Designed miniproteins, single chains, continued (4). Designs and how they scored, part 5

Each design is a single chain, and the fold is of that chain. pLDDT is the mean over its residues in the fold that is shown.

## One batch from the design tools (miniprotein)

Design m12151
Fold by ESMFold2-Fast:
Structure m12151 (fold): chain A 58 residues (1-58)
Amino acid sequence: MELSEEAKERLARAVMEGTGLSEEQARGVVDALAALGLVSEDTPEAEVAALAKQLSGL
């Protein structure tokens, strides 16, 4: 799934705040979630943070 640059930055920030990952790591997580079809332009920040925690448990 292709996200806008604005959405990628917004979601990466949410991942950083929820998980404590660096910006670089958080962007990688967002790209992985997007590739899996788990996040979109409309995904709430709280939901992407929860998904990032689930992905890291995989």
Scores: mean pLDDT 78

Design m12152
Fold by ESMFold2-Fast:
Structure m12152 (fold): chain A 84 residues (1-84)
Amino acid sequence: AENYLKQGKEALERKDYDKAIEYFEKAIEVDPNNAEAHTLLGEAYLLKGDYEKAIEYFKRAIELDPNNAKAKTLLKVAERKLKK
């Protein structure tokens, strides 16, 4: 999980959103309850412009960690983008 989260974050820094998605999906496969991995996967989808998937993963991150301020903030951003 740790190695995939690190590789995903490095891919986000390079703006390689497809690689970031791939690594964060692998992190979730190893640890399905990792709220940070769900938040980062949602962020990668948001940056790629896939607002519906971003909303799905941010909602899951909040279910896993109700105090996740980053996921709550990014959920509102994604919902505004989807509603135009």
Scores: mean pLDDT 86

Design m12153
Fold by ESMFold2-Fast:
Structure m12153 (fold): chain A 99 residues (1-99)
Amino acid sequence: GSRALAAGNYEEAIKLYEKEIEKDPNNAVAYTQLAIAYLKLGKYEEAIRWAKKAIEIDPNNASAYYVLGLAYEKLGKREEAEKWFQKALEIWPNNPAAR
């Protein structure tokens, strides 16, 4: 039961963050939240797209690099994932989530 509710909540979150981006196209946090929502839905290619957009707007967004790493790891691209986890750690040293 909980999985279906969680998926519905992420679909609603995507719509909310899409509206935030319509209001402020430079909102790197909204793009990062979109990437997280797509990651949680198993839409890894979409997660990569939006995380890259967040980084384009804010290159110091450690969370967006971390989301990129997670999405590439889920796609089985471990070498690419490690590259992005290293970038997240360069911005936020000792981030326990990126270890």
Scores: mean pLDDT 80

Design m12154
Fold by ESMFold2-Fast:
Structure m12154 (fold): chain A 60 residues (1-60)
Amino acid sequence: SEAERRARLYAERARAAIPEIDAVFQELGRPALSDAERETMVRTAENGGRESAAQRAAAA
């Protein structure tokens, strides 16, 4: 489904962004994201992807 496709895309982009976030945190002297925080970020992105699909369907 479009919702599942968008969920996967958003999750992949979230995972790709994690190293960049860690780099910024390192520059700011902050600790890197924990495994739990990374999982939460990916799941939040998945939900955003599904919501994006619903928004897309409504806009068509």
Scores: mean pLDDT 78

Design m12155
Fold by ESMFold2-Fast:
Structure m12155 (fold): chain A 57 residues (1-57)
Amino acid sequence: REAALRELARKYGVTPEQLLGAVEAARTSPVALRVAARDLGLSEEQLREAAREVERL
């Protein structure tokens, strides 16, 4: 599970911790999702897709 999470984070050019934090933000509010995406250099849609993949793990 951790290895799969690392591979997914690497694919998006972020750390596993950043990815998990962004997934949590997505559950909080759309504004938090947008801020997290900007900080990671991703679009909102890319972050939502990554969050969905994390949920599938």
Scores: mean pLDDT 77

Design m12156
Fold by ESMFold2-Fast:
Order: structure tokens, then sequence, then C-alpha cells
Structure m12156 (fold): chain A 60 residues (1-60)
């Protein structure tokens, strides 16, 4: 698959609900998950994609 072009999907990872889901997934180490996210971020930056800060609190 091609690297994701849509950066808005990264804001979903800042959702507190997703953080709880990730914590419940003890199968994946938090440090490993963070490292992979940072790796993807660097790849997108190299492609000239602007990554917005993940500090979004979406109103329900």
Amino acid sequence: MEPPRVIDHLTVLSDSRLRRVAENLHRISPSTLRREIERLRREWEEQGVEIRRLEVEPPD
C-alpha cells in the first residue's frame, strides 16, 4: 500500500479513547508503537508532507 496522504487520520491517535484502546492492547509495547509512529512521521516529512501537531480535542 502507498503511504497515507491524509494527515487528519493522525489526529485520531490523539483521541483519549484510542489511547485507552492502545493501553488495553498489551500485546504491543507503547515504546515500540511510538517509535513506529515517529518513523512514519519522518517518512512523510521527507516526502514534503506537513504534519500538524496532534493536539486536537474534537467536540462530540
Scores: mean pLDDT 51

Design m12157
Fold by ESMFold2-Fast:
Structure m12157 (fold): chain A 64 residues (1-64)
Amino acid sequence: MDPEVYLEKGIKAAREGKWDEAIKYFEKALELDPTNRKAAIYLAMVYRELGEPEKAREVLNRLK
């Protein structure tokens, strides 16, 4: 399956404030393409919005 589809679904969920759904879609996109910087950035943004900055840092460090 194309990771881009999950990225788009995650962005839509995040825009609607559906944080749990957004996290699941972004994590699925990263499972299919671990180098997807855009998915990692959006996932990190969601974790920061939820007050979990350490999880946000962990996600971004997967690309380094």
Scores: mean pLDDT 81

Design m12158
Fold by ESMFold2-Fast:
Structure m12158 (fold): chain A 96 residues (1-96)
Amino acid sequence: MSEERRRRLEELKERAYRAAAAMTSEELQEIIERLQKKFEERLAKNPVLSKEEEEELAIELLAEFLRYLVGEDTSPLSREELEELLRAARRGRAAA
């Protein structure tokens, strides 16, 4: 990983942490409701998902959630980088 990519990931982690720590229960509920609606719409189109399709959908929803926290597109991030952002967000919520 380049020094700039590592620095960028740390910036996104810090941003996710602070956003999660500052987030109200109402804001969190609104985000969860939006993600739940997307999940329900996907199931309405294909009610039987394979384990692999469920995993892919979970990653898509995770990226969407993290996009709300960091304020920019998270789709270029790897699964490992998305998981690191989620851990940072979880630490932020625990600190709040």
Scores: mean pLDDT 77

Design m12159
Fold by ESMFold2-Fast:
Structure m12159 (fold): chain A 72 residues (1-72)
Amino acid sequence: MEEETAEMVRESLRLTKEMLEKMPEMSEEDQELAYKAGLAASERGLEIPETREEGEELKKFGEKRYEEVRES
């Protein structure tokens, strides 16, 4: 059960990262929504030991990407 959940979460983190990579191509409203979604997904990944590393990477990536689009 937990292994299956970890795999689903890992896939969710991967898809979320792909979304965050496209943030510069989004509207300001969509960028904010994407950032919030990225934070939520990262937090879920951090709660599961098997996905903790991916969760940490996604959080850092999302923060960096959001900072890039907001500081322009």
Scores: mean pLDDT 79

Design m12160
Fold by ESMFold2-Fast:
Structure m12160 (fold): chain A 70 residues (1-70)
Amino acid sequence: SLREKLLELLKEEMELGAKLTGAVATYISALKDPNTSKEEIEELKKKIEELQKKVDEITAEIKKLEAELK
């Protein structure tokens, strides 16, 4: 059951990592576009920060479960 939970968390981490990478790519594109508003840039930055926190939380939970598995 611990291994099954670990596999589910690793899949979730992978999915969140993909979303974070996509958000960063969008942010870089927005910064390169002189027509992107300052407000849009700040919104994209907030989305990146929120996704990063979720990744950090899942990574911490994975490390705890891996420690229990030896």
Scores: mean pLDDT 86

Design m12161
Fold by ESMFold2-Fast:
Structure m12161 (fold): chain A 62 residues (1-62)
Amino acid sequence: SAEEELEKVRKRVEEALAAAKTSRTVALAGIHELEELLKQETNPEIRELLREAIEELRSLLA
C-alpha cells in the first residue's frame, strides 16, 4: 500500500540522515541513493519527502 511504501522510504531516509552525520562520504552516497529513488517515484508525498531529505543532506556538506 502507499502508506507502507511511505513508511519504508521514511525509515530509509532517517537511516541515511543519521549515517550522513558521521562522514562526508556517507552523506554523498545518501544523496545519490535518494536522487535515484526520486527518479523512479510517482507518489507526490514520497517525492516531497525525498526532495526535503536530499536538501537536508546537501546542507550537511555545506
Scores: mean pLDDT 81

Design m12162
Fold by ESMFold2-Fast:
Structure m12162 (fold): chain A 107 residues (1-107)
Amino acid sequence: SKEEILETLERAIEYLKKAIKAVEEGDLEKAKEYAHEAFELFAEAVDMLLTLETDPAARARVQELLRRAYELHREFLENIEDAEKSLEILKEMLELLKELREIAEEV
């Protein structure tokens, strides 16, 4: 349902905020775990949303957001020891989640 998608996205955002805090605190293991949870929830929300979304343009945008999230998650892991770059990457991922939420709210 739309409500389940929005709840899943809220959980993803909360995990991503926890990942940001973990990077700021230098806890790289927790940062990786929280970012991974956020990414899994992002992918789950996309799968659910594509079941409800019938507009071709919106479907294409949702798929592109998932592809970008995958690339950002990989970049995060590659730059985990660089706190400034890691935070920039996580911030970009947060923007993707917010855009996905806006699309989900219009379904």
Scores: mean pLDDT 89

Design m12163
Fold by ESMFold2-Fast:
Structure m12163 (fold): chain A 118 residues (1-118)
Amino acid sequence: MRRLRPLTPEQRELVERLNEKVMPAIKEAVDKIIEKLMEAGYTREEAMDIASLAVGYAIREAAKRAGLPLDEDGNILPPETEEQADRFAEAVIEELKRLSEMTPEEIVELAKRYAAEG
């Protein structure tokens, strides 16, 4: 029987380091995507839903590129090393930057793809 183990102190420090690097980039990308979608004629509510899905796609693709395992529910498991955490943070920032530079049509396409995958 596998017991869910709490994060080690080392894993907790790696997660905090990730959040400090990644959360500002997520906020900036979400704000830019919402603005682009609203300019394209989407409502604020539609733009927020699309931005959330598209950002979720970008983070999942970044996790795959960084080699992070997913749990049974598709949640990204914590990095095991500082190098893995830094690689994931860099991949997330790069994917979010690419997403922010996409057209509204491309962003909607990614959001639909992510929603279809569950």
Scores: mean pLDDT 77

Design m12165
Fold by ESMFold2-Fast:
Structure m12165 (fold): chain A 87 residues (1-87)
Amino acid sequence: SLEEILKEVDDFAAGLKAGIRVAERTPRELFDEALEKLVEKVKDISPSAAAGVRAAGVLTRNLPGREISKEEADKLVEEAAEELKKR
């Protein structure tokens, strides 16, 4: 139905926004790993949200990143995954 398609658009947008937030707060060198981990955590629950996270990789390619530890980056991924799973 149209409502189902629009729900998938909403899930895609949620994944895109989550991916952008993770990328903005992650060191550039850990960026691709963080987004791939987020995709792996959500792809079986919401393929549309996973597609949104992948699209975030393209949109954030020129961001400088932030200096945080790998452990802090992994926490950001886990928090983003839990928020996407609630949808």
Scores: mean pLDDT 83

Design m12166
Fold by ESMFold2-Fast:
Structure m12166 (fold): chain A 71 residues (1-71)
Amino acid sequence: PVVAAAHGTAAAAGLEKGDVIVAVNGEPVSTVEEALAALIQAGGPVKVTVIRDGELREFEVEPGDVVLEEA
């Protein structure tokens, strides 16, 4: 899953459009559905792991501030 848009806390944390989400709270995700399920299960601020420019980065975000699309 790819970040389609980042707002509010996600944008403030440095999450950007085009970031590829690979894990949520350390749990690997491969689809938008899996990523959204993991975000909902967190129930609050969540750590997302993304790939940007070939590097792994971690951001703490509110789930509602992230819009996702399929890679």
Scores: mean pLDDT 77

Design m12167
Fold by ESMFold2-Fast:
Structure m12167 (fold): chain A 78 residues (1-78)
Amino acid sequence: ALKEAEEHARKAEEALAAGDAEEALRHAEKAAEALKKLGRDDEALRLLYATRARVALEVEGDEEKAKAIIEEGRKLLA
């Protein structure tokens, strides 16, 4: 259960390091689905928004977009 979330989160980080935004987001979504199955919905949301922000910052080089994504995620989790 949790191992599936951890495996997909690891693959998302590997994809980010490779500059592959599509694969990073795909694996983050699967990790989030695994977390939701465990009732860990807040962690699933944090992972998705963190990965989206990192794609914007590390792959796209868009700091303003990354900041906007982080702010949106914080608002949803407050």
Scores: mean pLDDT 83

Design m12168
Fold by ESMFold2-Fast:
Structure m12168 (fold): chain A 57 residues (1-57)
Amino acid sequence: GGVILRVAARDLGLSVATVRRVLERVRRGEISYREAAEELGLSTSKVRSLVEAIEAE
């Protein structure tokens, strides 16, 4: 959902588009959840929740 993604982007000081781009790379198998977590400064569990949120759109 867009609300969850906007909150995460705000907390990270990043744009929604930047966060979404990293999450889409995870969905395509281009990077692991661990690599996305490191890039965004989040836990692997948080990255997984955000990927599920964009899949629900």
Scores: mean pLDDT 78

Design m12169
Fold by ESMFold2-Fast:
Structure m12169 (fold): chain A 78 residues (1-78)
Amino acid sequence: KAVEYAGKAALLAIEAGLPEVAMLAGKALMAAERKDYEKAKEYAEEALRKAKEDESAPEEVIELLEKAEEAAKKEIEE
């Protein structure tokens, strides 16, 4: 799930012209694919912070990054 949410967020961030958010979401995706959920959570949190600071960021990007962070956190807690 973290892989799916981070991947969709990265794609939408590219389409919205948010290169920093896209890069961080892409790093979260790669970390989640490696099952490094601690790094996936860190990158998703950073991407979410950057997206929230940008007024042009679509709400869907923010929602997907929040879901990516939650999914990574759940894997760590299990």
Scores: mean pLDDT 80

Design m12170
Fold by ESMFold2-Fast:
Structure m12170 (fold): chain A 56 residues (1-56)
Amino acid sequence: SEEEAERAYNAILAQEDLEGQRIAATYAIKEAKKNGNEYLLKAAEKALKDLGIPPV
């Protein structure tokens, strides 16, 4: 859902350091692809973009 996507985005940005943010976003992308959750996928990709971390 859109609310789940917003919570995921905020949770990624709330990590204490850039490496933690990268790991959280990468994990969210993996889970989103596994479950077909387009909202989570877009939220995690946006978090990586906003943090300046290239998607692998």
Scores: mean pLDDT 79

Design m12171
Fold by ESMFold2-Fast:
Structure m12171 (fold): chain A 80 residues (1-80)
Amino acid sequence: AADERARRLLEEADELVKKAMELFSQGKYDEAIELFKKARELYEQALAEATDPALRKVIERHLKYVDSLIEAIKKAKELA
């Protein structure tokens, strides 16, 4: 079902976020940003598939969080 596909995409995106956070902690900022962007794309795909309101809300929160992280890292790089 669509919500099953959405949950799989959410799980894949969450794993990419974990990997991106590891890269960020290692100072690999550009590699981290690329994985955050890939996670963002998977969250958007999950949101397009999701029909359950609670699941949609979770995906939207994760999307907003990743968008904020990408913006913050880019801004920090510009100020350095």
Scores: mean pLDDT 85

Design m12172
Fold by ESMFold2-Fast:
Structure m12172 (fold): chain A 82 residues (1-82)
Amino acid sequence: MREEIDAAVEAMNAVYNGDPEKVREAEKRFPGLVAVTAALLSPEQVEKLLPAFSPETLRSILDLARRLGREDVAAVVEKALA
């Protein structure tokens, strides 16, 4: 449990720091957590990380951004999925 929490925090930090390589690694283990963290970022931060996200993660970010009323982030992700 503790080791899982530490790994989850590291995954969140990878998304916050905008490191594409670490984001790709974090996505493999914690795709949902990566999506939630990304949905809470600024649209500019999300746009820089778009190439690091899988199509599945992008769809999760889009759903979460819409649920959170973050239309700016949703628009950036929708453009990437088109």
Scores: mean pLDDT 82

Design m12173
Fold by ESMFold2-Fast:
Structure m12173 (fold): chain A 55 residues (1-55)
Amino acid sequence: MSKDEIEKEEIIAMARMMGWVSGKTDLAKETVEKIRKAPSAEEARKILEEFKKSL
């Protein structure tokens, strides 16, 4: 498994946890889907930062 794949899974876990804590689980599911489609861990981090701003 590549370093990017490992980092993307960590970012997905963070998004799920943040969604649960904030009560925005639907937004978290949408964010996870975007992260999985991201071509790199860097793009996945950008998606997570936009998600955080939406909380």
Scores: mean pLDDT 79

Design m12174
Fold by ESMFold2-Fast:
Structure m12174 (fold): chain A 73 residues (1-73)
Amino acid sequence: MEEKKKKAIEYLKKAIEALRNGDFEAAVQYLNEAIKYADEEAQKLLHEALRAISRGDVEKAIEYLKKAIEVLK
C-alpha cells in the first residue's frame, strides 16, 4: 500500500520537473503513470492538472501536482 503512494509521488515529482522544463509530452506521460498508483482524492487533483496542461496553464498544473503530493504523504 505505501509502495503505491511512493511510486505516485516519484512520478509526480518527475511531472513537475518536466513542466518546469517545458516538456509537456513527458509531463502528461508521468501524470498518467502517477494516476495508476494514486488514490481517489489524489486522482481528482491529477485530473485537474491534466486539464490545466491541456490549456497551457503550467502554473496551475504545478499547483495541482503539489497538492496531490501533499494528499499522498
Scores: mean pLDDT 84

Design m12175
Fold by ESMFold2-Fast:
Structure m12175 (fold): chain A 86 residues (1-86)
Amino acid sequence: SEELVREAQEKIEQLKKAKTAEEAQRLAHEIVRLADQLPREQAIEILQQAIDAVSEKIAAEKDLEEQMRLSVLLVGLASKLSALRS
């Protein structure tokens, strides 16, 4: 669905701008729910973009506790992508 892809892209842009791990987790959860409604190929692309966004946030994060929370989020997203590719 064109609307679902657009909404997922908007959520990915919001994820890139998220100020806290809590906000990033909420947005990532919304992205996963949208990906579940997309064709497999598009879902893989969306989840990969979310993983990339969280990875960049981890690299830029200066607070150890926030970095650890983002790392847990990254593992969760990677697990979802792995399951989808199986």
Scores: mean pLDDT 88

Design m12176
Fold by ESMFold2-Fast:
Structure m12176 (fold): chain A 79 residues (1-79)
Amino acid sequence: SLVDELAAELQKLVYESTGIEIPREVARRIAELVVAGRDDEAFALLKQELIKKGASEIMASATATAVVLALRRRVRAAR
């Protein structure tokens, strides 16, 4: 599904940028929010997860912004 593809892409982008592993279930929830057009909520959830895993506020905000934008572009390309 598109949600599963976006979840995998999210996990890959976050790991390549930060070395942080996002659990698949959390990645799927964020992907579902992006597919629903709820990008602000997707951003907030990803940022919170990154902070919980030791990222700074600045790094978490920058990473969450870049990742959500990348997933949004992929949704647009798929539709």
Scores: mean pLDDT 89

Design m12178
Fold by ESMFold2-Fast:
Structure m12178 (fold): chain A 65 residues (1-65)
Amino acid sequence: SEEIERIEKELEEIEKKIEELERKLKELKANPEADPKEILEIEIEIGVLRIERGVLKVILKKLKE
């Protein structure tokens, strides 16, 4: 199913983006001179992406039923 393949690809892209943002967040948190606002913005973006990932996983499970 092209629909399943599309969602799986989108999930892969979201997971890669979360990993990149988590790496950046770790670097920022290790730097005492880091901007607290930038840390908060990245944490919010990771949160949104995790919600999107969760929604897509539910849709994918339903399509595979």
Scores: mean pLDDT 88

Design m12179
Fold by ESMFold2-Fast:
Structure m12179 (fold): chain A 76 residues (1-76)
Amino acid sequence: SGKEIFEKAKKLLEELKKALEEAGEDPEKKIKEIVEKVLKETLAKKSEIKNAKEALELALEILEKLVKEKIEELKK
């Protein structure tokens, strides 16, 4: 359901916020940059999206990737 996708996205953003705060970064600014990238990548693939659920699932997959990449970058 859309609620499950939203809850998973919320948990990913909370993990990212914590990692950014621990690294001394601005969480608001960095989260905004990641959300903007998710929107751009999702919109770039709009021709592959058949319905709202597929759009949310794609956005979640992109968000998971970008959050993992940023957390790994912060560990260096």
Scores: mean pLDDT 82

Design m12180
Fold by ESMFold2-Fast:
Structure m12180 (fold): chain A 59 residues (1-59)
Amino acid sequence: MTVEQGRELLEVAEELLDQGAPRDVVQQLLDEARRILDEVGASPELLERLKELEERLRA
């Protein structure tokens, strides 16, 4: 896994959230992104974006 893969998953999750996709689908993508980003030691910027998207999903 690479930071690029984590970033791509965040991008897809954001697009799906904007389109009103089912929460389960978006949550699965965010969970996968979190797993990847935790493994590779992602930048604070990417982790903040992940947190922001998770917060949007919970709202």
Scores: mean pLDDT 80

Design m12181
Fold by ESMFold2-Fast:
Formats: sequence, structure tokens, C-alpha cells
Structure m12181 (fold): chain A 68 residues (1-68)
Amino acid sequence: MAEEVKERIEEFIENIDKLSIEEAMKKFEELYKEGREVLSKIKDEKVRKELEELMQKLGDKVKEKLEE
């Protein structure tokens, strides 16, 4: 469900500093794939947009981690 994916993304963002760059990239790939699959099933435009914004934030956070 969308809520479950949102919680996983939020928890990942909070714990990203605890992960190695390699681990963060692997978890990002998994979450991105799962998030995209959930997005394809969401018909609610508001929920879809909110998840898309979280996915963008996730990508930005991982990019910042890689620049360390």
C-alpha cells in the first residue's frame, strides 16, 4: 500500500547517515522499484503526487549522500 511505502521511504531518509554509500544505493534501488510499482496502481491524483514528491526527495537525499 502507498502508506507502507511512504513509511519505508521516510525511515530510510532518517537512517541514511547510518548506512554506507553502497548500502544506501542498494536500498534506494529497492525502494525506487517498489515505489514506482505502487505509483502505477494509484488512481488518486493527490496520493500519487505526494508519493512522487517523496520519491524525488529520496533521490535528492541519496545524491547528497553520494557527494560525501
Scores: mean pLDDT 79

Design m12182
Fold by ESMFold2-Fast:
Order: sequence, then C-alpha cells, then structure tokens
Structure m12182 (fold): chain A 69 residues (1-69)
Amino acid sequence: SAAQAAANEAALAQLRAAREAGDEALLAALVEEARADPERAAVLREIGEKLRQIGDDIDEYLKTGKPPK
C-alpha cells in the first residue's frame, strides 16, 4: 500500500540518519517507541528484514524490550 510504503521509507530514512550520525541513543529511542506501537513495530521489522544485520538487533529489541549488546 502507498501508506505502508511511505511509512517504511520514512522509518528507513530515520534509521539511516541515526546510523550515519552514530546516534545510538536516537536509534534506541526509535526502537523503544516502536515497541509501544504495533504499527510502528511492524514497519521497523520490515525495514530490518531489508537491512538484515541491523534487523536482527531491532527484532531482538522489539521482542525482548532490551537494547542489543
């Protein structure tokens, strides 16, 4: 859907920006916010699938509520 595609693109842009800036706190905050919102969690999980290495950490955080180590 167009709405899902737009949400995925926005979330991907935020993740890329946080990664490029080395802003681990922002990345953690985005994942924590996603944990509270099932729709946001689904978007981040889809993005994680595309960014496999980062996706593993995001998926673990979404499932356990604990930051990746």
Scores: mean pLDDT 67

Design m12183
Fold by ESMFold2-Fast:
Structure m12183 (fold): chain A 62 residues (1-62)
Amino acid sequence: SAAAVRAALDAKEAALAAEMAAARAAYDAGEISEEEYIARVTALTAERAAAQDAADAALAAA
């Protein structure tokens, strides 16, 4: 259902936001390098875009 797709996207976005916040906290604490931080943010941003595209496709197919 559309509601289930939206709920799944909301849960995924919340999880990705938490991972991004954790990466920022690790960087600010000096636990990871700038290169590692940029790589993690880039990967998380791509994963978010893919999740949004998948949700849009699922909603269009319904």
Scores: mean pLDDT 86

Design m12184
Fold by ESMFold2-Fast:
Structure m12184 (fold): chain A 55 residues (1-55)
Amino acid sequence: GEVIRRVAMADTGLSEEELEEIERAEDEAQLRELGKRTGLSVRALRSLREALRNG
């Protein structure tokens, strides 16, 4: 939900649009590409994606 998105923005410095891309990422290759762009690890992005989808 919106609360999880706001917390993620504060913690990571990512925009709402970047968080939406992470939430929509279907596979590991998409997470790797986002990791190169954002500087976050694939493991961190996977955890963030799960939180965004389940919040």
Scores: mean pLDDT 77

Design m12185
Fold by ESMFold2-Fast:
Structure m12185 (fold): chain A 89 residues (1-89)
Amino acid sequence: MEKELEAEIATSLILMIAAIAKSTKKAVSEKEVEILEELAREVREIGSKEDIEATAEALEELARINEEAGDEEAAERLREVAEELREAA
């Protein structure tokens, strides 16, 4: 129960960050990438299949936005996390 809620919150936060980045066309910062990596790890370990798939899609979208903004390093890190999630789903 507690872990399930934690994964749902993590998924919601990632989706919210992705929605904001998409609407503003602003790349996420290095600190935000660190937070996203931590949240995604929790979703991967204890999230539902639906949460994992939604999170992977959101991270792939964030990676594209960061790449368009010229932050290829952040984009690569976000894509790696998304691939790990897709493998877990």
Scores: mean pLDDT 82

Design m12186
Fold by ESMFold2-Fast:
Structure m12186 (fold): chain A 61 residues (1-61)
Amino acid sequence: SAAAIAALNAAATALINAGASAAAIKAALVAATNAAIAALDSPASIVALVNATAALIAAIA
């Protein structure tokens, strides 16, 4: 969902601002995405969330 994507983006931004390592941010995003997928019932929402998470992970050095 758009709300889940926005929450992942906000969480990634907060971790970056806190000085978390790239590995820690990636691990947190993967864990959050897996938890969010369990709550989703729409294939389109799952695909959108997975793609958004992959893009965020790819953007983190």
Scores: mean pLDDT 70

Design m12187
Fold by ESMFold2-Fast:
Structure m12187 (fold): chain A 117 residues (1-117)
Amino acid sequence: SLYEEVLRLLREGRVEEAVELLFRDFLENGPVMSEEQREILRESLRIFMRAVHDFLQRHPDVELTPEHIRRASLYIFRKVYIEGRGLEKSDAEPIARATGLSEEAQRLFAEALLSQL
């Protein structure tokens, strides 16, 4: 699946390729976005993917699945599409919660997100 490939790229440290893969999917299969929304989405996904890569490196004992990535990515997409703004520090906890990870893993993931913001 798309999210299995995204997670594989992130495990390999291929962050920019993961960003472009998911960004292209949102462009091709999602609703029409403005140029500003597209730029904000790409940068938001980059922040998110860097946080995922950092989380995978620091917390290898936590099982991060393609579904966790999918849920958080859809949350980010909806946020950018509806609000037209980039990610802020206040978004870290809501994004972490959107993953569906355990409460402890959500806290650790929010810390990884904050380190990229």
Scores: mean pLDDT 90

Design m12188
Fold by ESMFold2-Fast:
Structure m12188 (fold): chain A 60 residues (1-60)
Amino acid sequence: DEAFLRGLALLAEGRYEEAVRAFREALARDPDHARAWYYLGLALRALGRDAEAAEYFARA
């Protein structure tokens, strides 16, 4: 998934808000993408949104 790979690159660059958008796009195409749920959680945690991150980790 191209959106997922873009999200990983943005996360590595510290572009957390853009990474969240890319991972959400990946999940809109494939809601069962466990890795996208996990990395979306990591990006949200990096933004200080720990409660939201925990919900996404639970779905991964």
Scores: mean pLDDT 83

